Designed miniproteins, single chains. Designs and how they scored, part 70

Each design is a single chain, and the fold is of that chain. pLDDT is the mean over its residues in the fold that is shown.

## One batch from the design tools (miniprotein)

Design m2566
Fold by ESMFold2-Fast:
Structure m2566 (fold): chain A 112 residues (1-112)
Amino acid sequence: MALEEAEKGLEKAKEAGSKEAIEGAEKAVEGAKAGLEGKGKEAAGLLAEGANYADKAAEKGDGEGASAASHAVNAGARAAIEGGVKPTDGTAAGMSGAGGGAAALRGGGEPA
């Protein structure tokens, strides 16, 4: 469920996104898979990288790609929780990264 949503975010990033949005969504899908396997540190790192790329896409004016990448990061964070990742393993960092991507979109996204 959450992994499928992350993969949908990646497809949307590929359709409308910059290189940064695509990279962000790809990192989010990798983080979702790591989270489902219980690899908390790996999942948190990948989700944080994904959020950082979403922020870069928003900074460049790619609001659609940044939105798609942020959606993938949020879905990946949910997959990590479903996989039983503990907050002490860095899940909180991944969740904070996902929030940062969304905030950047609100501040830097182009009106559609």
Scores: mean pLDDT 69

Design m2568
Fold by ESMFold2-Fast:
Structure m2568 (fold): chain A 58 residues (1-58)
Amino acid sequence: SMEEQQKILEELEREAVRLVLAGDLEGAVALFEEAIKKYPELREVLQRGLASVRALMA
């Protein structure tokens, strides 16, 4: 459901922020790559998140 998808995105965003603040950019990339495999229906949103993390590594 849309409600379940929103909860998944909020949890992934929270974990991604935690990893970025800890300086674990590689871990944040891996988090999004694994999430894309697990939740292909969220691919577009997760791809934008991955791109944002990669921009921090540039």
Scores: mean pLDDT 85

Design m2569
Fold by ESMFold2-Fast:
Structure m2569 (fold): chain A 75 residues (1-75)
Amino acid sequence: MEAELRKEEREITELMLKAVEYGAAGDTVKAQEYLEKALELLEHRAKNILKLSDQQVDNLKEALRKTVEAMIAAR
């Protein structure tokens, strides 16, 4: 269980980093695609594993979007 949870967290991080990489390169379409994939895995983890409320999940997704946008803007 712990190894599987760490794998999902790593997958979300890798997708987020790809979104930042493509965004920094000016590929907005691919940046958005990878961001959406990261958000889908985050929502699955938050709802099914962490049992967060819909509002908490939405806040977490918004925080991830803002973090990726801030990382792109910082480059």
Scores: mean pLDDT 77

Design m2570
Fold by ESMFold2-Fast:
Structure m2570 (fold): chain A 81 residues (1-81)
Amino acid sequence: DPLEKRLQELQEHQEKYREETRESLLEGLEHIFMTEEGLSPEAARAGAEEFLRLLEEGNMSVEEAYERALEVARRVEEELA
């Protein structure tokens, strides 16, 4: 079925873009945490990873995921202090 094949190709293409988007979000969020929130690279990385994890779960908004990720990053920062 040409339609079924087309849908499979679109899904594979979307998964590849999701991986590239996840890497871009991880790098961008780490940069945001470092520059705008004043966090260390280690805390920023922890927050970026948690944000990515929460986005993949899909149970909350991007804003809620960011707030929870920022909470995790701040806890890591406190442990480093």
Scores: mean pLDDT 74

Design m2571
Fold by ESMFold2-Fast:
Structure m2571 (fold): chain A 65 residues (1-65)
Amino acid sequence: MSARELALALLQRDYGLSEEVAEEVVALAEKGELEKAARLLMQHAGLSFEKALRIAEGVRRLVES
């Protein structure tokens, strides 16, 4: 729960995502749908696929605690 809130705050602060997009990225990462989470990060934060995938993996690791 606190880890999820932290992930949402970091996505909004560090990558400029809206609350709605950050929530979708976290939900996809929790489900292990890392490619879908990465595609949202590419679309909304202008990241390469490789960087977006690393961020999605980081979000998943954070919310699994």
Scores: mean pLDDT 83

Design m2572
Fold by ESMFold2-Fast:
Structure m2572 (fold): chain A 94 residues (1-94)
Amino acid sequence: SMKEKLLRGIGLLLRTIGLLEETRLLLKEVEKEPSKEKAEEAIRLAREAIELAEEALKLFKEVNDEKGAKQAEKLLKEAEELLKKAEERLKKLE
């Protein structure tokens, strides 16, 4: 049970990292060429990253993995910052 929760938490962290990198790349593209569709996709990916990071955080807390929990909290904050940036980009597009 605890080992399975730890492995799931690690998997969710890796997926969160991938989504955050994809979101950053989309936001760089939107900065160069304004695109409502790409800004909306960045919002979608950032929201998914938040959900995965929150689930990972919960799992690491349940297994008392303080290092995993701290890493999940860091990724959660990064995802929230990227969401805010994506929403601000979308507001500047008609």
Scores: mean pLDDT 89

Design m2573
Fold by ESMFold2-Fast:
Order: C-alpha cells, then sequence, then structure tokens
Structure m2573 (fold): chain A 62 residues (1-62)
C-alpha cells in the first residue's frame, strides 16, 4: 500500500543519512531501534512488507 511504502521510504532515507555518517554496518545497528519502534505500530504482515522494502534497498547497494 502507499502508506506502507511511505513508511519504508522514510526509514530508508534515515538509513541513508546514517550510512553517510557511520558507514553501512554501524548504520544497520543504529537504525534497528528506530525501525523496531515504527514497525511496532503495524500488523506483522504490514511490518514484513516494510522490512522487505528496506532489505531490497540494502541489497541494491551491492
Amino acid sequence: SKELEEIANKLIEKLKELIEKYGIEKAKDEIQPEAEKELSKYSLDDAEEIITKIVNYIESLS
């Protein structure tokens, strides 16, 4: 859905900022509590959709 895509994109933008500051490995650690907090607002299925979009972004950086 558009809402889930917007949340995924928001987390991806935050991850991009953290990558610029800390590099990819530390950025993954730093984003985790923020992502977990946001994802806790959604159902398990919706959270998985958001996670899939973020994982696809990370894999695209290879």
Scores: mean pLDDT 81

Design m2574
Fold by ESMFold2-Fast:
Structure m2574 (fold): chain A 78 residues (1-78)
Amino acid sequence: MIDEVAEKAYEIAKELGLTDEEARMVGNAARHLVELGASPEDALEATRKAAEEMVKAPSRDEKLQAIVKAVNEALEKL
């Protein structure tokens, strides 16, 4: 279910050390991917990788780029 995917992505992002705001962005990206036709598993994998890159990113702009890149790459597979 879409909400379960978003909540799971949010929890993973929080466990990786992201802030509540950043973790919600990850959850929203996962929900968006499922709405566009990605499987729950693919959406979670893509957003988990984005969250890992966000943790390493030194700036807000680089964190946003990590999410955008992950979403675009997942959409190209559809």
Scores: mean pLDDT 80

Design m2575
Fold by ESMFold2-Fast:
Structure m2575 (fold): chain A 80 residues (1-80)
Amino acid sequence: MRELILRAIGLALRAIGLLFEASRLPDTEEAREAEELARKALELAMKALKETDPKKMQKLLDEAEELLRRAEELLRRAKA
């Protein structure tokens, strides 16, 4: 459980970092999509912190990580 809590905190911080990074870019479609995905990932990570079932918590964290991966890809494209 403690490892999942640390993972949730790490993903939440990563999402916040992506949101700040996106805010410094021109307002493009890719940047807006990246912000939306990072925001959803942050919400899932926060929801995981309130979850008492380790399996359900892990599923929420896996979903958050996938959204962050997509947000990072979009943000990379927005910079190019």
Scores: mean pLDDT 83

Design m2576
Fold by ESMFold2-Fast:
Structure m2576 (fold): chain A 73 residues (1-73)
Amino acid sequence: SELEEQRKAAEEVLKAFEKKLEELKADPSVSEEELKEEIELYGELFKKWMETLPKEVAEEAKKRFEEIVKKVL
């Protein structure tokens, strides 16, 4: 179903985001300020993308995004 495909797409994007943030956090050349800037940029792009998703998928994705940010910060 389209809903199932949207959920899978959202989870793949979120997994990629988590991996990227973990890599940035582990990189000694990346400052805390640069990490924060990346989170803010991804947050804006992700928010715009979530506006195109079904409400149910968007709410799940928002919660997951917040959990990832809290875990990394």
Scores: mean pLDDT 80

Design m2577
Fold by ESMFold2-Fast:
Structure m2577 (fold): chain A 61 residues (1-61)
Amino acid sequence: REEILEELRKLEEEHPGLARGAIEAIENDDPVGLLAAARELEELGYTELARRLRELAKSLM
């Protein structure tokens, strides 16, 4: 959980706006928001981050 959040924060620093939705979804324990963010990241080529976000979302459902 903390590890993925750190990676997302680093990505947000390098590409402002890219990881914001994912970070907010983690902070709010929002599984629907996590699934939406995972889809967007996967479309941009961040397939491993998207997979980890989906796993986190499933753990909250």
Scores: mean pLDDT 79

Design m2578
Fold by ESMFold2-Fast:
Structure m2578 (fold): chain A 60 residues (1-60)
Amino acid sequence: MSNRAAEVLDRALEELTRATDPEEREKIAEETVRELVELGVPEDVARAMVASARRRAEEA
């Protein structure tokens, strides 16, 4: 079963890892939340998923 939300998060993790500026990271996070919501993910869940991706990018 293809999970589009997982693909969006994987792309966001790569983009966040490449971003050097806090402003770029905020923009990527907001765009990712928006895409997840458009896919039917509740906003609170989308925000939690993006926060997790941001933490992984910081650890990378």
Scores: mean pLDDT 78

Design m2579
Fold by ESMFold2-Fast:
Parts: C-alpha cells; structure tokens; sequence
Structure m2579 (fold): chain A 73 residues (1-73)
C-alpha cells in the first residue's frame, strides 16, 4: 500500500488549497502570481505521486488562483 505517498500527496494538496485561500484575500498581482507559480510546482509533484484526489484538489486550487488573478488584471 502506498500510504506514505498518499499522505505526502494530501499534504501537498492542503498546501495548494492554503495558497488559493491566501490568494483570494489579496489584491497584489505579484503575490497572486507567486502563489500560482508555487501551486503549479505542487501540481507537478502531486501528479508524480499518482493520488487522483490530491491532483484534483491542486487543480481546483490553481483554477481558483487563476480566476482571482484574471479578475485583478
């Protein structure tokens, strides 16, 4: 069982969700862009771990950050 990979994937997904929450509370375009970049790095790592639920959470977090960034531009 890949429980260690699953735990790691969920930690990364939780971090991405936190970045999305922070991004939605700021109007600083540079800060939102940095949070988006960090979340995209987490997506690459989570995809390598192969935990579908965690991948979905990170993708959703990235979508939320991108939508917020688009509203600020």
Amino acid sequence: MNSEREIEAHILASLAAMYAAIAKHTEDVEEVEELLRRAEELLRKVRELGVEEAVRIVEESIREIREHLERLK
Scores: mean pLDDT 84

Design m2580
Fold by ESMFold2-Fast:
Structure m2580 (fold): chain A 63 residues (1-63)
Amino acid sequence: MATLEEATKLLMEYGMDPLTAKIAAEGVLKELKEGDEQGAIDTLMSRGLSREKAEEIVEELKK
C-alpha cells in the first residue's frame, strides 16, 4: 500500500491542490486499510474525479 506522501503526490498529479490532496489521501488510505474500496472511490469522486480516474487511483494506491 502507498504511503501518505506517495498518495498525496499521486492525487496532486491528478489535479488536486496540495492541501486537498493530503486530506483526500488520508481518508482514502484509511478506507483502503479498512477494506472499504468503494468508500475510497466515493471519496475521490466527491472531490471531482470521475469514477474511472478514482478506480485508477485506488488500484495504484493498493500496489
Scores: mean pLDDT 83

Design m2581
Fold by ESMFold2-Fast:
Structure m2581 (fold): chain A 55 residues (1-55)
Amino acid sequence: HMEELRQAALRALDAMTPEERELFVRNLRKSLPQATPEQRALLEEIIKAGEEKIA
C-alpha cells in the first residue's frame, strides 16, 4: 500500500542526518522521470518534506 511506503519514508527522513536527507532527496528526484503518476505524486510529497527539513 502506498500509504505504508509514504509513512516509512517520512520516518526514515526523521532519522537521517541533514547530509543523508539531502542525498535521499537527490536520489528521489532522479527517479521522478521513470515513475508512474501515482508514484510521482508520492515521491514529490516525500521530496517536499525532506527539502523543508533541510532548509
Scores: mean pLDDT 75

Design m2582
Fold by ESMFold2-Fast:
Structure m2582 (fold): chain A 77 residues (1-77)
Amino acid sequence: MEKAEKALPLVEEASKLLKEAEKLKDTDPKRAEELRKKADELFRKAAEIMDFVPSHDVSEDTAVAQAYTALRLLAIA
């Protein structure tokens, strides 16, 4: 079922944080790192909405990892 519309706002917010981190990476690397961590949390929530819950048993499933990576790239684009 299509849940992209519910995940999109989280991906957009994460994208905003990543862009801000990129601007700060040369000026304030510590703050840039904090923003990247927050963006990662938002990507995790978005992946969960998209039915890609990260397993505590380290998910080595290529399909799940690839979907998570695609979602992250979509946010950066």
Scores: mean pLDDT 66

Design m2583
Fold by ESMFold2-Fast:
Structure m2583 (fold): chain A 118 residues (1-118)
Amino acid sequence: SLVEKLAKEYNIKITSVEVLLDAPGSRFVVAEGTNEEGKPVTILVLELNPADPAAAAEAGRLFAARLAELAAAEKDDFSGPREHLLNETSVEDGYVYHHTVIEGNGKIRIYVVRRPAA
């Protein structure tokens, strides 16, 4: 699982996992947890298969909706300076990864979007 890989990489203790979409080749998962400093961490993983455009479109729609919900919920909690700790695009094992890590007001958000490179 890409969520499990990220949790291991960032030393996150996962407390909940929600699978919002699990379709052939397209998946959207949100995980909540805490890092080694005790900071709340939300991980959003979007996996897209362009060979299934309907599932990819639905995964993208659900991802955008969850980002909007988080933005609305965090308006009072995530106010103040935000730092982009990571904002990178990488290619690994035939996939393109868009990886963003944002920290603000004692909270961390990790976004990973994965799609085939071909």
Scores: mean pLDDT 74

Design m2584
Fold by ESMFold2-Fast:
Structure m2584 (fold): chain A 70 residues (1-70)
Amino acid sequence: SELIERAKELAKKAKEQGNEELAQLLEQAAQLLEYIEEVYPTASPEQQENFEKTKKLIGEIVDEAEKKLS
């Protein structure tokens, strides 16, 4: 997933800049996305809808992190 790769790459960049808190947040976001991808096919329609909402929120976090790390 492009979003997972972006989150992992920005986590590394945050660590390089000494922003350990942001790095941890982005690492947790990537792990959550990986979990969602794993369980998505067996999830209920309601859970899948909630997962899509979560993915959108993580996308916003990733976009904000990119702006902060520029």
Scores: mean pLDDT 86

Design m2585
Fold by ESMFold2-Fast:
Structure m2585 (fold): chain A 77 residues (1-77)
Amino acid sequence: MELAERAYEAVLRGDREALEEAYREGIRLVREGRYEEAERVIEALERGARETGDLYADILAGVLALVLGVEKTVEKL
């Protein structure tokens, strides 16, 4: 299963451990320069958060998006 799909399912299930694992894998994707895959994880977390009202998932999506934005900017310098 793709990481974005795992992240979305974790939010839907309320599986905090799986959600945190997907978030950590998303951070690794950013560090590896795999930005399109990281963006899919962000979108999956945001979608799950909207459907469930899970504030924690929404916060993790926001943090991951911030980290991605910083790394993309630094790589172009």
Scores: mean pLDDT 84

Design m2586
Fold by ESMFold2-Fast:
Structure m2586 (fold): chain A 94 residues (1-94)
Amino acid sequence: SPVVLTVFVGTADEALARELAARIAELAAATPGVLSFSVAIRRESDGHYVVAVVARLASREAAERLLAGIREEVARLQAETGVPIRLASTLEPA
């Protein structure tokens, strides 16, 4: 059954937010079962940046694959940069 995956990735670093947005867009485009997606960067009132991802997927399994890939990119960039990155996600029926 189709699902909607919403992911918020937060960081204080603007350049890192842009890199995260680009990498997540590439990952979503390459992930089987992604029907449509949008990626946007927002600046919050506290000076943090949030990469907002909304993806429509053919199945829960496709959503879990995309989320796993996003988590791997976040872990890699956090390890490489030393900059803290926050991640929150929700999964809903489409």
Scores: mean pLDDT 90

Design m2587
Fold by ESMFold2-Fast:
Structure m2587 (fold): chain A 60 residues (1-60)
Amino acid sequence: SMDHERILEAAERAESKAAAGAAAGEALKMGVITREQLQAVLSAPTAEEARRITVEAIRA
């Protein structure tokens, strides 16, 4: 869907932990990822790792 594609693009462009968390939060709201996957994003030590986890979760 276009909403799914927009969230994936937002995740791929995330340059901060907050931006990655926001994209993951929207993905959870849409039922695209799990709460466990959101917690993994929020627990990531760096922005790059948070972005990577978020992108992989949305693509799964």
Scores: mean pLDDT 83

Design m2588
Fold by ESMFold2-Fast:
Structure m2588 (fold): chain A 89 residues (1-89)
Amino acid sequence: AVAEARARLEALLRAFRETAAAWAKAGYAASAAAFRALADYIEGRASRAEVEAAAEAAAATNPAEHRDAVLALFRALIAEIEELQKTIA
């Protein structure tokens, strides 16, 4: 339902902001920027391409064996945001 999709987007927005703040406090600027980009995408302040670019930059700071998992995580989060936005629209 629209109300449930909206509540989920609000929960994701809070989670992404909190995660970005935690990564920034820990000194992981690229990871912080990637989660801020997800939050900005929910709020209509960033494009999908900007989120994907930030995710790629964050993945590049990880060991090579973890990069695909990081990219897969961000792709899944983008897909969830888009499905929730379609439900509300």
Scores: mean pLDDT 88

Design m2589
Fold by ESMFold2-Fast:
Structure m2589 (fold): chain A 60 residues (1-60)
Amino acid sequence: MKTFTIEAKSITEAIGIALRIIGDFPEAEVKIEGLKLIVTLPDDEEAIKYVEKLIEESKK
């Protein structure tokens, strides 16, 4: 398992990101702590790449 942290700009964005991850990868665990998303993924390369892409999008 791998754990990632995504920083959201708003609580609405955090919820949106969490729903996208869970919707596409139901085995992912997402925890929202304020404006931070803590995402735990199985060792699935496709899921990992998807979350890495979301992290890059959150930096814009």
Scores: mean pLDDT 78

Design m2590
Fold by ESMFold2-Fast:
Structure m2590 (fold): chain A 83 residues (1-83)
Amino acid sequence: MEEIKALEKEIEKNPNNADAYLRLGQLYLDLGEPEKAVEYFEKAIKLDPNNAAAYDTLAESYEKMGNEELAKKYRQKAEELRK
């Protein structure tokens, strides 16, 4: 939880830090909060739309939420970006 607060302050200081959004999303995913993770991964993708890893983590988040259709869609996008 303390790491989440540190990343939130980092984003407040630098709102265009895509890596901070990815890390924050991954921490929420690890805590079993995939809905919050999705919000942060979507912000990371908006800042860096060619980041295949961000689409992988978004797919994993939807899979944990039971949304297999969206999980497959974003996993395919990640694979396309790795060409």
Scores: mean pLDDT 82

Design m2591
Fold by ESMFold2-Fast:
Structure m2591 (fold): chain A 68 residues (1-68)
Amino acid sequence: ALSDEQKEKLRELFEEAAKRFEEGEPIEKIVEELTKKLREAGFPEDLVEEISRLFRMLLEQEKRELEE
């Protein structure tokens, strides 16, 4: 399970990534930067992959809603 500090760090990174999405950055670039920052923050690789995948899915859904 994630610690409270790790959960807070995830919240900060998600808020930053969401802001970049609102500013029109490509999803690929946003997820790449998120993945890099998660690794720099010391998250285990398995969690980095899972979190990045879930966030990519979230942004892809938001993009589809904005395109239609």
Scores: mean pLDDT 79

Design m2592
Fold by ESMFold2-Fast:
Structure m2592 (fold): chain A 86 residues (1-86)
Amino acid sequence: MEEYLSALFRGATTPGWTREQLRAFAEAAAGVRVTEFRVNGPAHRMSAEARAGVAAFLAEAGARFKEVEVHLHFADGRVGVAARGE
């Protein structure tokens, strides 16, 4: 689940992916929940565009999914996000 969700959220800042496609793919992954946005990496290294992309996707995903506990990771200077229960 986490690897799939991370790929979806990275797609939000990658050309060629739409938020509708990301939402549809995440929806197909049963058990996805959005409850909180948490940063596990250095937030100050995230670009403004990456922050905006993740925020927009979370707004859409939150409306569709029951609950997703999200942790933010940085990879190759882009936003990497995974769903994780605590």
Scores: mean pLDDT 41

Design m2593
Fold by ESMFold2-Fast:
Structure m2593 (fold): chain A 66 residues (1-66)
Amino acid sequence: MKPLSEEEFEREVVLALAEIGLAIAKRYPGPGTDEAIKLFEEAIRYAEEGDIEKAMELLHKGLSLL
């Protein structure tokens, strides 16, 4: 298997955590979950575009609302 670079690993972690956050927010709706969903969707988008720093920032904001 091809080893992941640090940047590739960080991207995969952000994507995995954002998808988990989306699943939790959609399954257990409450105060802030709509904003958390928006932030997780934006985090996935930035991670796929290669902006890992912005993706991590959005992921942390989304997680803070759960």
Scores: mean pLDDT 79

Design m2594
Fold by ESMFold2-Fast:
Structure m2594 (fold): chain A 63 residues (1-63)
Amino acid sequence: MVGDIARALADQPKVSPAFLGLRKGDLVEVLRVLDEDWVLVRSLRTGEEGYVGAGLLEVLGRR
């Protein structure tokens, strides 16, 4: 999972500085898997890092 590219399955608003704002279809790199519910990712569009819900992401693998 770490180092994989994933796609956002839905929009997520940036509700705090620790969380990443995403739109459906955004691509992210998985930096850390914290648990079954949360992952730390980097947005490939903006370069911003933040936490997202693991269920929001579809893993595409390495490109």
Scores: mean pLDDT 76

Design m2595
Fold by ESMFold2-Fast:
Structure m2595 (fold): chain A 71 residues (1-71)
Amino acid sequence: KKKELAEKYIKGAELNIEMARRHLAAGDVERARRYIRAAKQNIEFAEKYGADPEKIEKLRAEVERLEQELA
């Protein structure tokens, strides 16, 4: 139930972070920002459904790093 939803959102966050990195490397800043936003939303849902706090913290750190690169 909740654990399966949490893992789904963890995978969603991971995918969106990977896409953000790829688009940032290609110079597509606008698309990278959209993927970062989607990653943040997936992290929020993962946390709501009881995802592993260590996984959440790692994903948030990756998002923060990407946001700093866009600033």
Scores: mean pLDDT 86

Design m2596
Fold by ESMFold2-Fast:
Structure m2596 (fold): chain A 60 residues (1-60)
Amino acid sequence: AIENAALDLLVEAAISKMKGDDDTANKLAEEAKKVLSSLTADKASKVVSEAINKAEDAVG
């Protein structure tokens, strides 16, 4: 699903940023932004919230 693609990209971007790989994090974040722009505002908001929670849970 489109929401799952955006979620995966955002989570991987956040994890890459936390590991100090800023180049990969920025690339993934830009790709996630493009996918999010194809979603409704409600769905985009949910995906962003889930990505933040999942990344926080995965890495502390």
Scores: mean pLDDT 77

Design m2597
Fold by ESMFold2-Fast:
Structure m2597 (fold): chain A 66 residues (1-66)
Amino acid sequence: GLEERGRRAAALFRRLLAEGASLEEARAAVEAEFGAPSEERREILREIAEKLREIGDEIQEELASL
């Protein structure tokens, strides 16, 4: 099912990151293995990625101010 496929994709993604792959490399590998996500899934993932980027930017700006 979708949940099972998502869990397997997430596991592969985390494994690749743990092995030193970049976010882009891990994403490309997951897409190659499991196929591109649906439009709806892409929108959800984009929202999550945007939120994580904003948090990362805030942390970087705080660190740059120290």
Scores: mean pLDDT 71

Design m2598
Fold by ESMFold2-Fast:
Structure m2598 (fold): chain A 65 residues (1-65)
Amino acid sequence: KIEELAKKIEEILKEASSDEEVYKALLKAAKEGNKEARDLIKSLLESRGIKVSEEELEEALKLVK
């Protein structure tokens, strides 16, 4: 479910960084198609047992605030 994935991305980014500017910058870069930012988000999701395809990640990023 893409909405659940979007929520997990938000939760993991906030958990991985207490600095609001840092996770907002990472999220913005990933939304803009930055490969390194997307790979980092995928790595963070995988560390929580969540496997995601590139298509699912792209759709979920559109829903993340």
Scores: mean pLDDT 77

Design m2599
Fold by ESMFold2-Fast:
Structure m2599 (fold): chain A 97 residues (1-97)
Amino acid sequence: SEAEELLKKGRELYKQGNFEEAIKYYQRAIEVAEKEGNRELLAQAYTNLGAAYFDLGKYEEAIKWYEKAIDIANEDDRFAPILLQAAVNLAVAKSKL
């Protein structure tokens, strides 16, 4: 899907340390995932967006996106891996405040 391609590009930029550019792709992936009704990808994109903000030192913003990821991931037991990742990342981000 378009959302999967945008998420993949965002992850590639993230791995390169281009966090601000990764954020732009993750935001676009969120918009497309919402239109596609892809709740799993939406939760993944929120988690990745939070991680990018965390690496920029924007901990309050990271917390916001991790909490959104957790809310979506709690909708379906199949999203358990995303829920666990977002919850761990949330705890780490809160430890920085």
Scores: mean pLDDT 89

Design m2600
Fold by ESMFold2-Fast:
Structure m2600 (fold): chain A 97 residues (1-97)
Amino acid sequence: MEEARREELRELLREAQEAVKAGDEAREQEVLERMLALLSAEEQERLAELEKALAEASELLRAGKEPSAELQKKIAEYKEFMRPFQELMREVEEEEL
């Protein structure tokens, strides 16, 4: 992840944690929207595509059907896309007191 974007996300994650602790749902939502705005147009489009694949896979599983190999691949791509964000969240949590 780009260092400048990583630091901005880290600051926003700290603000989100403070909002949650304060019970300020409006501020939490504002911070989450600001984090999403840091994604490029290409990243936002990719996230939307991958979320659509997750929804399709979830519907198939509820119907007792197995997702296709292509859908399973997209689910794996979603996990990989989210990995840098999940690692950053863990770092912020470890720095928290």
Scores: mean pLDDT 74

Design m2601
Fold by ESMFold2-Fast:
Structure m2601 (fold): chain A 80 residues (1-80)
Amino acid sequence: SNIQKKIDELLKLAEEVLDPETVEKYRKKINSAKTKDELRKIIEELFLEVYRKARENGDYETLEKIFKIVKEIEKELDKL
């Protein structure tokens, strides 16, 4: 449940900088992930998409938040 909450927080941040269609694509990928490694790769891809867009827009608050949330997700994945 903790990891699911952190992933939801990541998706909410993605909604601030990415197109709705792109966010929905990643939500579906995350929901279809069957392994920890598959989920990690999807989270890394989503992180890079948000990072690139937020940086292009000068949205440093979103950059700070996404680094924090992704690190928290990685820690939860390592506990599984």
Scores: mean pLDDT 85

Design m2602
Fold by ESMFold2-Fast:
Structure m2602 (fold): chain A 83 residues (1-83)
Amino acid sequence: SEAEERARQLRELERIREVAEVAKLPPEEARRLLEERREEARREARRLAEEGREEEARELLEEAEELVRDSELAVEVREELES
């Protein structure tokens, strides 16, 4: 339980760092990267589902969508600040 909680906290910190890194990219490049990330997540989730690992596939898709959503918002905020 404690180890799982620490792993979740570290993953959240890594996600925050990834969002910040994407936000530093030019908007066009950031959007292309996020689209590629979505496609990769969908392919991996499909593979997991084919192996009968449906719960892991769902979790992977949820995490990827959260990362993409937060990253898109960060890019929009950066564009606004640069205006």
Scores: mean pLDDT 80

